Designed miniproteins, single chains, continued (3). Designs and how they scored, part 54

Each design is a single chain, and the fold is of that chain. pLDDT is the mean over its residues in the fold that is shown.

## One batch from the design tools (miniprotein)

Design m9856
Fold by ESMFold2-Fast:
Structure m9856 (fold): chain A 65 residues (1-65)
Amino acid sequence: MEAKQQEAREKAEELKKRGVIKDYSISGPVVTVYLKELTPEQIAAVAEFAAFMAELGLLTDVVLV
């Protein structure tokens, strides 16, 4: 789990650096990403992130703030 959480954190940091997500949190197998708005570009990027998380055996939860 720790190694998978590290991969998740690295990918989430990339999205945050790109401005796609406002923030994120990781709790066990669940990675929560926080968005300010839901544009087509953000939706596509989050979908790609969720697919990558699924490959690691992790779940993605999306919260609009």
Scores: mean pLDDT 79

Design m9857
Fold by ESMFold2-Fast:
Structure m9857 (fold): chain A 68 residues (1-68)
Amino acid sequence: SIKDQADAVRKQIEDQTQQFVDVVKQQIAAIRAGDADAAAALSVQGNAIADKINALNARYQALVDELR
């Protein structure tokens, strides 16, 4: 059902948000350690996760709109 699809997308958003938090924590640790290369790589990884979260939010909104 559309509701089941929306629930699945919401879980994917939750899972991706947790991964984003973990990457941000690692980036803060790299910055504190003075590891500019690691911090830059983690920034790229964080941006990729943010793009995925944005796409999932757009999909979730489309599914919710179909339920109205």
Scores: mean pLDDT 88

Design m9858
Fold by ESMFold2-Fast:
Structure m9858 (fold): chain A 89 residues (1-89)
Amino acid sequence: SLDDPEVQADIWLALLEIAAAVMVHTKGEVTVADVQRLRELLKKVEEIGTPEQVAEARAFVKDALEKVRPRMTPEAQQEADRLLAELDA
């Protein structure tokens, strides 16, 4: 049901996947706000998701950040590097 934490985590994961896809496929600069949006959505999955859902969310964030790195502002690169370090810890 919609009150199930695993179902709620699937919804947050879907929103994260959409945000990551938009970031990858949209032209233009990637800003700190864009990286922070991925961080916020990842946090929602991490709070209520299964280990498998969390691993999938982390993989989507890592892939998206690596693909868009050349389009990041310097401030966005610093924020992305902090997020990637947290994923490797």
Scores: mean pLDDT 86

Design m9859
Fold by ESMFold2-Fast:
Structure m9859 (fold): chain A 64 residues (1-64)
Amino acid sequence: DKEKKKQLLEELEEMEKKVDELISQGKAEEAAKLMRDFLSKQGASQSLIDTLTSVVKELGEKAA
């Protein structure tokens, strides 16, 4: 489903921009929560959600 993948990538790009803005504001926890909620709605595995939220938190700590 190339069309479904394209739509998902566009949604991910929009989500990435929002996460980036939150990280730049020092709101790493809010960014991680937003990412977690999005991935959970997409049916992502718990391991993937945990990995990505850890990365977002690490990026926020590094920016602060």
Scores: mean pLDDT 73

Design m9860
Fold by ESMFold2-Fast:
Structure m9860 (fold): chain A 81 residues (1-81)
Amino acid sequence: RKPADPAAVVDLLAADPSLTLEQIKTWAIWLMRERSKVESVEELERYRREILAALKRLFPDEPEFIEEVEKELEEILKKAK
């Protein structure tokens, strides 16, 4: 098995009714920050795309939430350079 696929992890988090959108956002930001310490810019861009694609699929009625996550992940990617 490969390490956790970011899209698959988002699917698992969304299936847990005890998790709030804020907790899912916190997880996505944490994952991106942790990966930024060890991954290339190209791999971080892949992680960002997969996380955002999963969130857009799972939460199509939450555009403001998705925009917040997208901005946070973009800032982390820019900081990684």
Scores: mean pLDDT 73

Design m9861
Fold by ESMFold2-Fast:
Structure m9861 (fold): chain A 98 residues (1-98)
Amino acid sequence: SPFTAKKAANNLFDIVLDALLNKQPLSSVVAAGARDGAALLLELSSPNADKEVKALFHLSEALAAVLDGSPISASYYLNKAIKEGKGIPSVLNRLAKA
């Protein structure tokens, strides 16, 4: 459901941000975020996927790319998150923390 996908997107962002702040390896994010990632992929497979869910997912991908040492991928996903999250307060608040 869209509610479940939004909750999963917020949880995944918090997992990735916590890993980045605590210098944890990307493998810890993959393990902790597996269920949330699966729920997000189901929502994102829809052509009408919620913009907030898409933006939060791409922001999480950007943070994961930073953690992985991939600046080009981080920039790519950050730009997608900014574009998709335009005008959405929850996404703007999370962008400020990234």
Scores: mean pLDDT 78

Design m9862
Fold by ESMFold2-Fast:
Structure m9862 (fold): chain A 78 residues (1-78)
Amino acid sequence: SDEELAKKLGLPKEKVFEIQVYEALIDIFKAIDKLTAERVAKRPSLTPEEVAQISADTERMNKRIEELKKKIEELLKE
């Protein structure tokens, strides 16, 4: 439970809930990246422009994941 996790981490219950929301968002973004990779693998020949766009979208998603990880780390600090 959130209360048990809060006790284990030494954090208020409200911060644990916020961390869980950020972790859920990270999981969603990772799932989107996986689906994108599967789509790319199944497509007949991509153009250089399509490859560049997919790479840019993947990089943008990875940046969002890293920003969310940083927010979790900041919440874990006293």
Scores: mean pLDDT 77

Design m9863
Fold by ESMFold2-Fast:
Structure m9863 (fold): chain A 84 residues (1-84)
Amino acid sequence: KPELEVVRPARAENPIAAGAGPHGDGYVTVGVLGSDGTFGTAELRHKDGKKVVSARVIELSDDYVVVEVTFENGEKAVARVPVV
């Protein structure tokens, strides 16, 4: 099964909004907006460098964002990205 690695967590206080999208081959950028107006980014990568064609946020929590990623072959993976 595809496996996503959190390369970098996001930094935001009390997250109120998040989005995700492909950022080059095998990478996904996750943006998080805090209630204080801080904006942080996180980065995900497939451990074997599989090409990502889409990403979406499926859950937003105070301490994490859940992202669903679709690869070029149609496979999907889910990752929980820490917010610190």
Scores: mean pLDDT 79

Design m9864
Fold by ESMFold2-Fast:
Structure m9864 (fold): chain A 78 residues (1-78)
Amino acid sequence: MAEVTVTLPDGSTVTLRADSHNELLQRVFDAALEHGVPVERAIGMVLRLMGMALDGASLQELAEAAGRLLREEVAKTL
């Protein structure tokens, strides 16, 4: 299990909790769409995280990267 809580630029908080890479990617994608990230950018974020997983990133490292990328993408929508 991996968990990260990120504070977004709009002041909201999102907790990403997952027991698998697939679950984490689904949760990040859903959170991105809920916060106004365009679908094409949300897909791009997921693909970057998949690349990190293929390079050997742990589930916790991937969760931390997901939180960072989510914060950056939400900032771009504001």
Scores: mean pLDDT 84

Design m9865
Fold by ESMFold2-Fast:
Structure m9865 (fold): chain A 99 residues (1-99)
Amino acid sequence: APVYVALAVTPAGFSKEEAKTATATATATTELGTATATAKGGEVGTATLPDGGTLTVSLADDGAAGAVARSPVKILSLTVTVTGPSGTTTATNTKSVVI
């Protein structure tokens, strides 16, 4: 059965202006390797996982970031990092799923 992992992170201290120019990066790890997707403020990024699954990352105007990984086999970890513009503020959350 396909595996679904979702993760959200809201970076503390981001202004609305910083959130609009920030970058969210999601990395999903499978038994076959890793895939990375990136999104800028207000955008959605996608990547294909090495096992044929999908990875989607989004960054909202308020600095809230979300990622969804779907795998036909399993997800070992999902990490989302949000980096602000200059003098970078980073927030990271990690979800590990082994089935």
Scores: mean pLDDT 75

Design m9866
Fold by ESMFold2-Fast:
Structure m9866 (fold): chain A 57 residues (1-57)
Amino acid sequence: AAEARAGAIGDRYLPYIKEAKKLLDKSPNTLDNIAKISEEVAAKYRADVAAEQARAA
């Protein structure tokens, strides 16, 4: 469930959510697919954030 507190996080996830939506649109709408795509997108986001923090440091 979406929370108001997730607003700031949602903004950062928005591009990844849009990408995941495109992948879901091309793939069967199954809960398993949603979970796998979500996990992969989240991992990519974490890597991007870590890389950006390393460059900023």
Scores: mean pLDDT 67

Design m9867
Fold by ESMFold2-Fast:
Structure m9867 (fold): chain A 75 residues (1-75)
Amino acid sequence: VAEDVDVEKEIERVRELLEKALESEDPNLAVSLLVAAEILFSLASFKMSEEELKEMREELKKAREEVDKKIEELK
């Protein structure tokens, strides 16, 4: 009914951005990718199930912690 395929694609896009952020050696690029992933997740969250929301929030938290470590090391 509500384009379930779009939700899967948005989840995949968020995951791709998070992977790129975690792999990035450039902290500025890592932050930009993380922010883009968080924005995309926020936009798609209204269409996500409770289970999908829980999984994505955990993935976002882990990515944020790793990016924060890269920023702290740069200081």
Scores: mean pLDDT 77

Design m9868
Fold by ESMFold2-Fast:
Structure m9868 (fold): chain A 69 residues (1-69)
Amino acid sequence: GFVIKSESDVKELEERLKKAELPLSEKERQILANIIYSELFGEELTVEKLRKVLESIGVKVPRSKLEKI
């Protein structure tokens, strides 16, 4: 699975969020990737963990789009 341990992983996550075509601006993707980095550092990023973080910032995304990440 995907694990966030560095700024390089944050940039990779930003690109994955973009490729998954989430309803987020470039700035919102940067903010989200940094939130995930601070909250889930060294942890495997699962669909459920990603959904929980998105819900905490008020973003609603179908599970099918999260599975692309």
Scores: mean pLDDT 77

Design m9869
Fold by ESMFold2-Fast:
Structure m9869 (fold): chain A 89 residues (1-89)
Amino acid sequence: AEELRREGEEALERAERAAEEGDVEAAEEAARRALRAADALADAGDLEAAIELAERLIEIAEKIPDEITRGVLQLGAAVLLAVSKSLLK
């Protein structure tokens, strides 16, 4: 879980930086990495960390100038939130 949390946090930082620079491709790659880390955290039972990463991804996605990339990232984060909430049963 610790490695996954670190990977997710580093990926979020890269996604935010790339989004601020207008580098849509780099932002998408980093955000997808963060989503994978959050998904793996949810599978490992660290639902709190998964939810935190998903919430930050939604926030970062708003900074992305490309509408398609923004929509894909927001959808991915929303799916992760739904999965994490399902696992909280």
Scores: mean pLDDT 74

Design m9870
Fold by ESMFold2-Fast:
Structure m9870 (fold): chain A 87 residues (1-87)
Amino acid sequence: SEREELVERAKEVVRRLGELLRENAEKLAALYPEYSAEEIAALVERAEEAAIEQIDRMYEAGASVERLREVLERLERELREAEELLA
């Protein structure tokens, strides 16, 4: 179904974003000196897990195609912004 495809695509974007941020934890620590690279990696892991759980909960709660598409578009924008920041 379209809803299932949007959920899987959204979760894939979340996993890609998490991977990118974790791989660049040292660079992020340089930009946010209050955090160590280890602390950033741990925060990213927790945020990734929480985002995936939230997407699954939205699907189970009957979120519309329009709402799921909005979530996917936001996540794709966040990934693009992170890629630009970390280039």
Scores: mean pLDDT 89

Design m9871
Fold by ESMFold2-Fast:
Structure m9871 (fold): chain A 57 residues (1-57)
Amino acid sequence: SLEETKARIAKIEELLAQGAKEGKSFEEVMQRFARDHNDKEVITTLQGVKRLRELTG
């Protein structure tokens, strides 16, 4: 659902912020999150976010 997608995005942003403080790349955080959740929908969402970041800088 849209609400579940928003909650996942918020969680990913929190993990990205914490990972950045620890010197971890977006890709490292993404791989860890994908492993922990093992969810194809999460993986697809993370790939979409990565592409948007590459397009927007």
Scores: mean pLDDT 69

Design m9872
Fold by ESMFold2-Fast:
Structure m9872 (fold): chain A 78 residues (1-78)
Amino acid sequence: MSKEELEEEVERVARAMRIALEATDEIASEVELTPAQILAAFVAAFGAALRVLDEDPEASEEEIRRAALEAARAAVEA
């Protein structure tokens, strides 16, 4: 892995993590969540954000955020 490839991967992961935190916070503002539900929402949102970025590196933050939010909602309902 080149330094440039590593920097791109770090940026991708950091972007997904930021969006996942925002999505989780949005759900938590609507519904009172337990710590376990917060973790489940974050993990689901993070996974969804990473998948969107993997499929389309040029995906808008709105598209990534939408996928993350939907995944977070589904996780807290399970």
Scores: mean pLDDT 81

Design m9873
Fold by ESMFold2-Fast:
Structure m9873 (fold): chain A 107 residues (1-107)
Amino acid sequence: KEEILEEIEEVLEEILESYRDAPPEQRALLEEAARILLEAARKTTDEDVLEQTLDALRYALTHRLSPRQLMGLIIGLLRMMLSEAPEEEKPFLAEALERMEEIAAQL
């Protein structure tokens, strides 16, 4: 789990670096989105979900997804995490998803 989380963090950092030329306000929203996704991943106990998250982020980096496309992907990943989450973690993931949808609306 620790190794997968470390790789997720590294890929997210590379994705954020690819947006270095974005307006500061947009970059701040993307940085918040990345932080929320990483926090959700840390609460995820299902390793298959973590592997799917890592694969999806690697796809985003490789294909140079736009901020809007990246947000769609992140929202999809959070929905997957929410569906597989223990009952006790669902409130956190529901809040994370709601905030992510707010961020996507501002992009």
Scores: mean pLDDT 83

Design m9874
Fold by ESMFold2-Fast:
Structure m9874 (fold): chain A 59 residues (1-59)
Amino acid sequence: SEEQRRRALERMLERIEETLKKYNPNATLEDIIKMLEPFKNIPLAKELIEEVKRRLAEQ
């Protein structure tokens, strides 16, 4: 389902955020978007950006 896919992407985002915070403790979800923006033509990166934006909008 769409929800299951979203949860999988969320787990992936968690890992990415964890890695980023090792180099920048102040890294936020917005920072992930900025980091991935140059790669948004890559399907996975685009989906991750969209999921982050959805989560930020919903909080």
Scores: mean pLDDT 76

Design m9875
Fold by ESMFold2-Fast:
Structure m9875 (fold): chain A 74 residues (1-74)
Amino acid sequence: SMAAVRAEVEALLEERRASPSRRQAALDLLDGVEAMLAQGRRPTEEQLQGMRDMLADLFGEETAERIIALIRAA
């Protein structure tokens, strides 16, 4: 679920002591995904790639790929 994805991302942001601006950017991307899913739409590949790049910068490639896979499954 997106709630589980958000909880995991928030926990990782806290663990990594992400800056307020980086935290807000990551949460804004999740908000965008949730809004699209609420409209019955799937995130675009451009949006997923941008999120993956940001998550990889914050947490590393493997963690980013796992989170994106969870979003795709939601």
Scores: mean pLDDT 81

Design m9876
Fold by ESMFold2-Fast:
Structure m9876 (fold): chain A 72 residues (1-72)
Amino acid sequence: GGETIGVVTDAGRAILVGPDSPLSDGETRKGNYVDLTTGEKGSGTATLSGDTVTVTGDDGRVYTGKVSRILR
């Protein structure tokens, strides 16, 4: 994996997403995520739309927020 995406939700939760491949606008990628608020780790999919990322966990949890940073 090449990128780590920081996402901040409107509820103030911070999530780090590591997609399996670089995530471009309009794309959905599988990968792992970490909820920095709880320390929980999971797997799922991430979709980028403009500056907004939606993370859907394999457990059905959904997180949506603005991209705070993209690290390579």
Scores: mean pLDDT 74

Design m9877
Fold by ESMFold2-Fast:
Structure m9877 (fold): chain A 70 residues (1-70)
Amino acid sequence: MSPELVEAIAAASRAAAAGDLEKALAIVRETEERLGPEAAKIVARAAATVASHYGHEEVKKALLEYEKEL
């Protein structure tokens, strides 16, 4: 994976673990703008998985809904 994609996954996952929906979505949108929709899907799915592990179901739901729009 590109270094930019790896950093985006890490950043979005940290936000998702903290339950920070706004930050997690902002990182996914930024990834879409910079690296395209396929990269944004990867970031959204990774962050949604982390959100689920930490019990942040609203964050998980929003990330998966955004992924479906890509």
Scores: mean pLDDT 85

Design m9878
Fold by ESMFold2-Fast:
Structure m9878 (fold): chain A 88 residues (1-88)
Amino acid sequence: SLAAALEELRREIEAFLEELRPLAEEALATGDEEKELEVKLILGEKLLELIELARKLGLDLDEQTIEGIEKEYEKIKEKLKELEEKKK
C-alpha cells in the first residue's frame, strides 16, 4: 500500500540521516569546508536518486528545478575536487 511504502521510505531516510550525523556534527563543530562539502555531496546524491525514482514513477519535477539541482551538485563536486587537489 502507499501508506506502507511511505513508512518504509521514512525509516530509510531516518537511517540515512543517522549514518550521516557524525560527519555533519564534525563539519559544524570544526567549520571544516571540505567536511561540509562532503555532507552536501552525500545529501545531493540522495536527492538525485529520489528524483530518478520519481521520474520512473511518473512523478516528475519541472525541468528547470531538476537542472538547478544538478548544476548545484556539480558545483559541490568541483569545489570538493579543488580542496582535495590543494592537499596534494
Scores: mean pLDDT 77

Design m9879
Fold by ESMFold2-Fast:
Structure m9879 (fold): chain A 90 residues (1-90)
Amino acid sequence: SQKQYSILLFQALAVSSGAYFILKAAMNNPTVSEQQKQLIAKKAQQVQDLVDQTKQMIKKGEPLEKIQQLLDQAQQTLDEMAKMYQQILK
């Protein structure tokens, strides 16, 4: 339904925003090395690629289960990004 697609789109945007906030925090932190910033940026790009694929599947009206699976993968990648950033801050 249109309502279910709207919820999935909102969730995809939330995942994208999460990746952006972590990336911005890392880029603005002078104690984070250039190499560490590059690793975080690479992970942010992986999250964004999965979010973009999720948006494309929504536009194509792909099955909700397939969209949810890809969105779950995007969330897992964001969680990995967050863990990576937390490890850098130690």
Scores: mean pLDDT 88

Design m9880
Fold by ESMFold2-Fast:
Structure m9880 (fold): chain A 83 residues (1-83)
Amino acid sequence: SYLENLTESELEQMRYLIIKTGLLTEEEVEKLLKEKRDKTFLIKFVKAVEYLMKNTESDKDVSDIEDYLLSLGVPKEIIDEVK
């Protein structure tokens, strides 16, 4: 699964971003990671990153958000699903 290919630092960064947006509680994040529900976790992560990027008074376009998510190894199909 995608989560099995993440480094520890990348996984911590994903946790931080999701918790920061309030889309999931810390308990919900740990449950998803433990159960390896990759698709649900990835969808929530993509939404969290898009929310942060769009609401941080940034004039960054959608391609910058996509490039960042792709650099973390998020599959393009998941990115496209949450648009």
Scores: mean pLDDT 62

Design m9881
Fold by ESMFold2-Fast:
Structure m9881 (fold): chain A 112 residues (1-112)
Amino acid sequence: VLSKEEIVAQLRELGDEVTDAAIARADEVAPTDPVGAQRIRTRGMILRGLLDTLAEELRSASLAQQQAVLEKVKALADKVIAAIKTGSPQEVINTMDEAIDQLRGIIRQLKA
């Protein structure tokens, strides 16, 4: 069983992984689509901020709730990273926007 601190650390690591992937893809896209590249970078930063917020909100949650949220966030991060590696710039933006909406929903539910 993971400790609460290990779960929080994994959420922050996922934020780093998503941000690094977004920056790398944005740099690749920038020569042909500078607007798309900037949109990808901006969404990467938003996702990192939301994952940091989620990690803090989870510090007071039960271990079972932390584990369930971590599993959902891992699946979401995997989907975002896959889109970043294989999708068009617009597909990346759409997938990141869906992830932002889902993370905001999870954070609101934890605060309720």
Scores: mean pLDDT 85

Design m9882
Fold by ESMFold2-Fast:
Structure m9882 (fold): chain A 82 residues (1-82)
Amino acid sequence: NEEKKEEIIKLLEEAIKKLEEIYEKAKTEKGKRAAEGGIAGFKGSKETVENTPLSEEGAEMALKSTKEGIPEKIKEVEEKAK
């Protein structure tokens, strides 16, 4: 399902942009490393989604997991960047 796949990609791109902002604002080495790790993770997820054919059910599950997982991961990075 290409529509849900594109939504997942857009969510991952927005998450990457948010983590790039955290990286630029981070004043500690630990915070910068956490942001780099998050960016690399979301870039890998984006590449996987772009290159993987998804069934309708698979796309729905992936979209739900992405919507739930992104905020948690961003929060982890933000806490480490403080």
Scores: mean pLDDT 81

Design m9883
Fold by ESMFold2-Fast:
Structure m9883 (fold): chain A 83 residues (1-83)
Amino acid sequence: SREERLAAIGEALDEITRLMKEVLEAIQKGDIDKAKENVEKMREVAERLRALATPEDPFTLGLVRGVEQLIEAFEKEIEELEK
């Protein structure tokens, strides 16, 4: 149902928010391995969000795109820390 789908999207977004905080904390501490691990977990959540997306719901597709852009931004920052 729409309600069940929205609940699943909400749970995924809550998990993304938690993982973002963990990535930022790891970056601040210079813990490259932990930052990479949590970015990989964000990718797993993005795949779950993608599975919840339908062609008739541009909002959910926009959320998936936003999460993917955020992952790319974190990967770039982590790469800069490895220099």
Scores: mean pLDDT 84

Design m9884
Fold by ESMFold2-Fast:
Structure m9884 (fold): chain A 69 residues (1-69)
Amino acid sequence: SKEKNKKALELRDKGLELAGKFTAESMKEAYEYFRKAREIDPGSGPVFRAMAGSNLTAYLTLKQQEQQA
């Protein structure tokens, strides 16, 4: 429904806000929001894209921290 799509996008937006902080903790919280959005609308391309982008950013951020230690 239109309401389900809107709620999923609102949760996606909260996840993107958290992911934009570029910390391990905020990215963990972002994934929880993306997971909830996907549960509401499993077919959402925007939600899937946000999850994929956040996964790549988290991986690169953690890799850089390991190399500086």
Scores: mean pLDDT 73

Design m9885
Fold by ESMFold2-Fast:
Structure m9885 (fold): chain A 70 residues (1-70)
Amino acid sequence: DKSSLVGESGKLMQEALRAMKDKEVAKEVGEEAIGKLDSLAEQASSYPSAKQFAVDMREEVREAMERVLA
């Protein structure tokens, strides 16, 4: 449901940000989290606000990954 999709998206972002503190795994962790968040956004296609939240969480992971790898 919508609440579950929002919760999972937020959890994935937070877990990815924590794991990406290790620069050696940041690319792998970031790419995996982005893939999972893209899947959650697709699953939320009928719930515009939940889909947007998953997209926003994906962007947070992408930006953090780029900063760590810079």
Scores: mean pLDDT 83

Design m9886
Fold by ESMFold2-Fast:
Structure m9886 (fold): chain A 73 residues (1-73)
Amino acid sequence: SLDEEISRLILQLSDPDPEVRRRAAEELARLAREHPEAVRAHKSSIVPLLRQLLSDPDPRVREAARRALEEIG
């Protein structure tokens, strides 16, 4: 289900691997465009984590988080 996919992606935003964090943020941005209501239901969990990733040591993770926040609002 979309709910299970979003929950998995939320968990992956805190993954020790920066590539996993980057992909999770990019995938959440895609889902925000394709399924805005499903992502909106999880916004209170997603937004604080994406804000933390704006300070991530990996610049690609920071950029992915910025774009995801732009899509989610």
Scores: mean pLDDT 90

Design m9887
Fold by ESMFold2-Fast:
Structure m9887 (fold): chain A 87 residues (1-87)
Amino acid sequence: MELDPEKLKEIIEEGLKKLSPEAQKFFKELVETKSAELKLDGFYLKVTLSEDFKMTVEMSYTKEQAEQAIEATTALYLALMSLELKK
């Protein structure tokens, strides 16, 4: 990754401030446990990260919840960046 660790931390912190409390909780759980599930009305996201860098993602959403899907995907991306910083 071309970004230094301090710049990655700033991007993560700024991204988290723009997320809903539910998406922030999802990020925290995924970073801490490497497995997280987000259930909202009309939206579902489950992510599992294995030690061999295999990622399993299950997502379903209605047309009206597409914005929630974008937010949850952003939280996932921020979690992956945070885990990379811990290496």
Scores: mean pLDDT 73

Design m9888
Fold by ESMFold2-Fast:
Structure m9888 (fold): chain A 68 residues (1-68)
Amino acid sequence: AAARERAIQGLVKAAKEVLDESDEINLETLEKIAERMYELADQEPDPEVAAELRRIADGLRKAIEDMK
């Protein structure tokens, strides 16, 4: 439960960082959010939170691919 909540906070952080630096929202912008989530997972010392971050990022990438 706590690990998933922290992973969702990581998703929100990644989204804010990418959207704050992006003038347009498109599939490339969403892909950059997924990339930032993988970076956050690599830096996360809690392996359960890191695993949840990667799981969410994988899901986002799959959803992006399904939209093409």
Scores: mean pLDDT 80

Design m9889
Fold by ESMFold2-Fast:
Structure m9889 (fold): chain A 85 residues (1-85)
Amino acid sequence: MTEEQREEVRRLIEELREAARRRDEERIRRVVEELAKVTKNRIAALTLAAAILVEEGFDPAVIERIAKEAERELERYRKELLEKL
């Protein structure tokens, strides 16, 4: 990642923390999608978001949904890599 992308990721992490503190689930969803776009890595974005939401004490059911989405993306990526070998 470039320094510009790292700075944008840091800004999005702070926005995610604020959204979690305000219990704004819609804003959390938007920040996760923006993280995925900036990083070009949906697995990393979902994993990072889940970790931040755990730190902020957010709803475990929402965290579990994000974690399961990350697992599905990782399994898809694993299958795609095996097909290229």
Scores: mean pLDDT 81

Design m9890
Fold by ESMFold2-Fast:
Structure m9890 (fold): chain A 74 residues (1-74)
Amino acid sequence: APTADSVVEAVRKHADLPASEALQAVGDELGYRGGTAAGAAIMEAGHVISDDTPGREVAEAVEQAKEAADKALA
């Protein structure tokens, strides 16, 4: 199961990627490796972001992913 340390490591590894790719990578590490609901939600947010997604929706997805991660670590 993922620990707080493994989540922090996953976030750091993907910090330089575009938002959609970073969210998908972090969500995959949390969701499929750990089976966490927060990880699945973060991954899904990454999957819905594309080049055609309005900036406001990208910002909302990033905020939702942050909230999901904060809840998983609390």
Scores: mean pLDDT 59

Design m9891
Fold by ESMFold2-Fast:
Structure m9891 (fold): chain A 87 residues (1-87)
Amino acid sequence: MTPEQKKQREFMERVVEVLREAGVPQEVIDELRAHMERLIEENVPFEEAVDQLGLHIAVLLAKANVPQEKIDAIAERFKEILAEIKK
């Protein structure tokens, strides 16, 4: 596994933890995890993968009837995690 793939997997696990703690349905979490795994397998650069994932998360959470305020809060938490992983 490349250093980039390890970094993407660490981000993935932390994202899953945040979504689980926020009470997001397991089906939505599983769909997002599948998308993250695909991005890792396709060797998409970490920055590009994060951007694509962020858009997908917003769409799926809205489709799952998660309130916009909660979606925005989750997005901010992901930005904090991303900044920490980049350090």
Scores: mean pLDDT 77

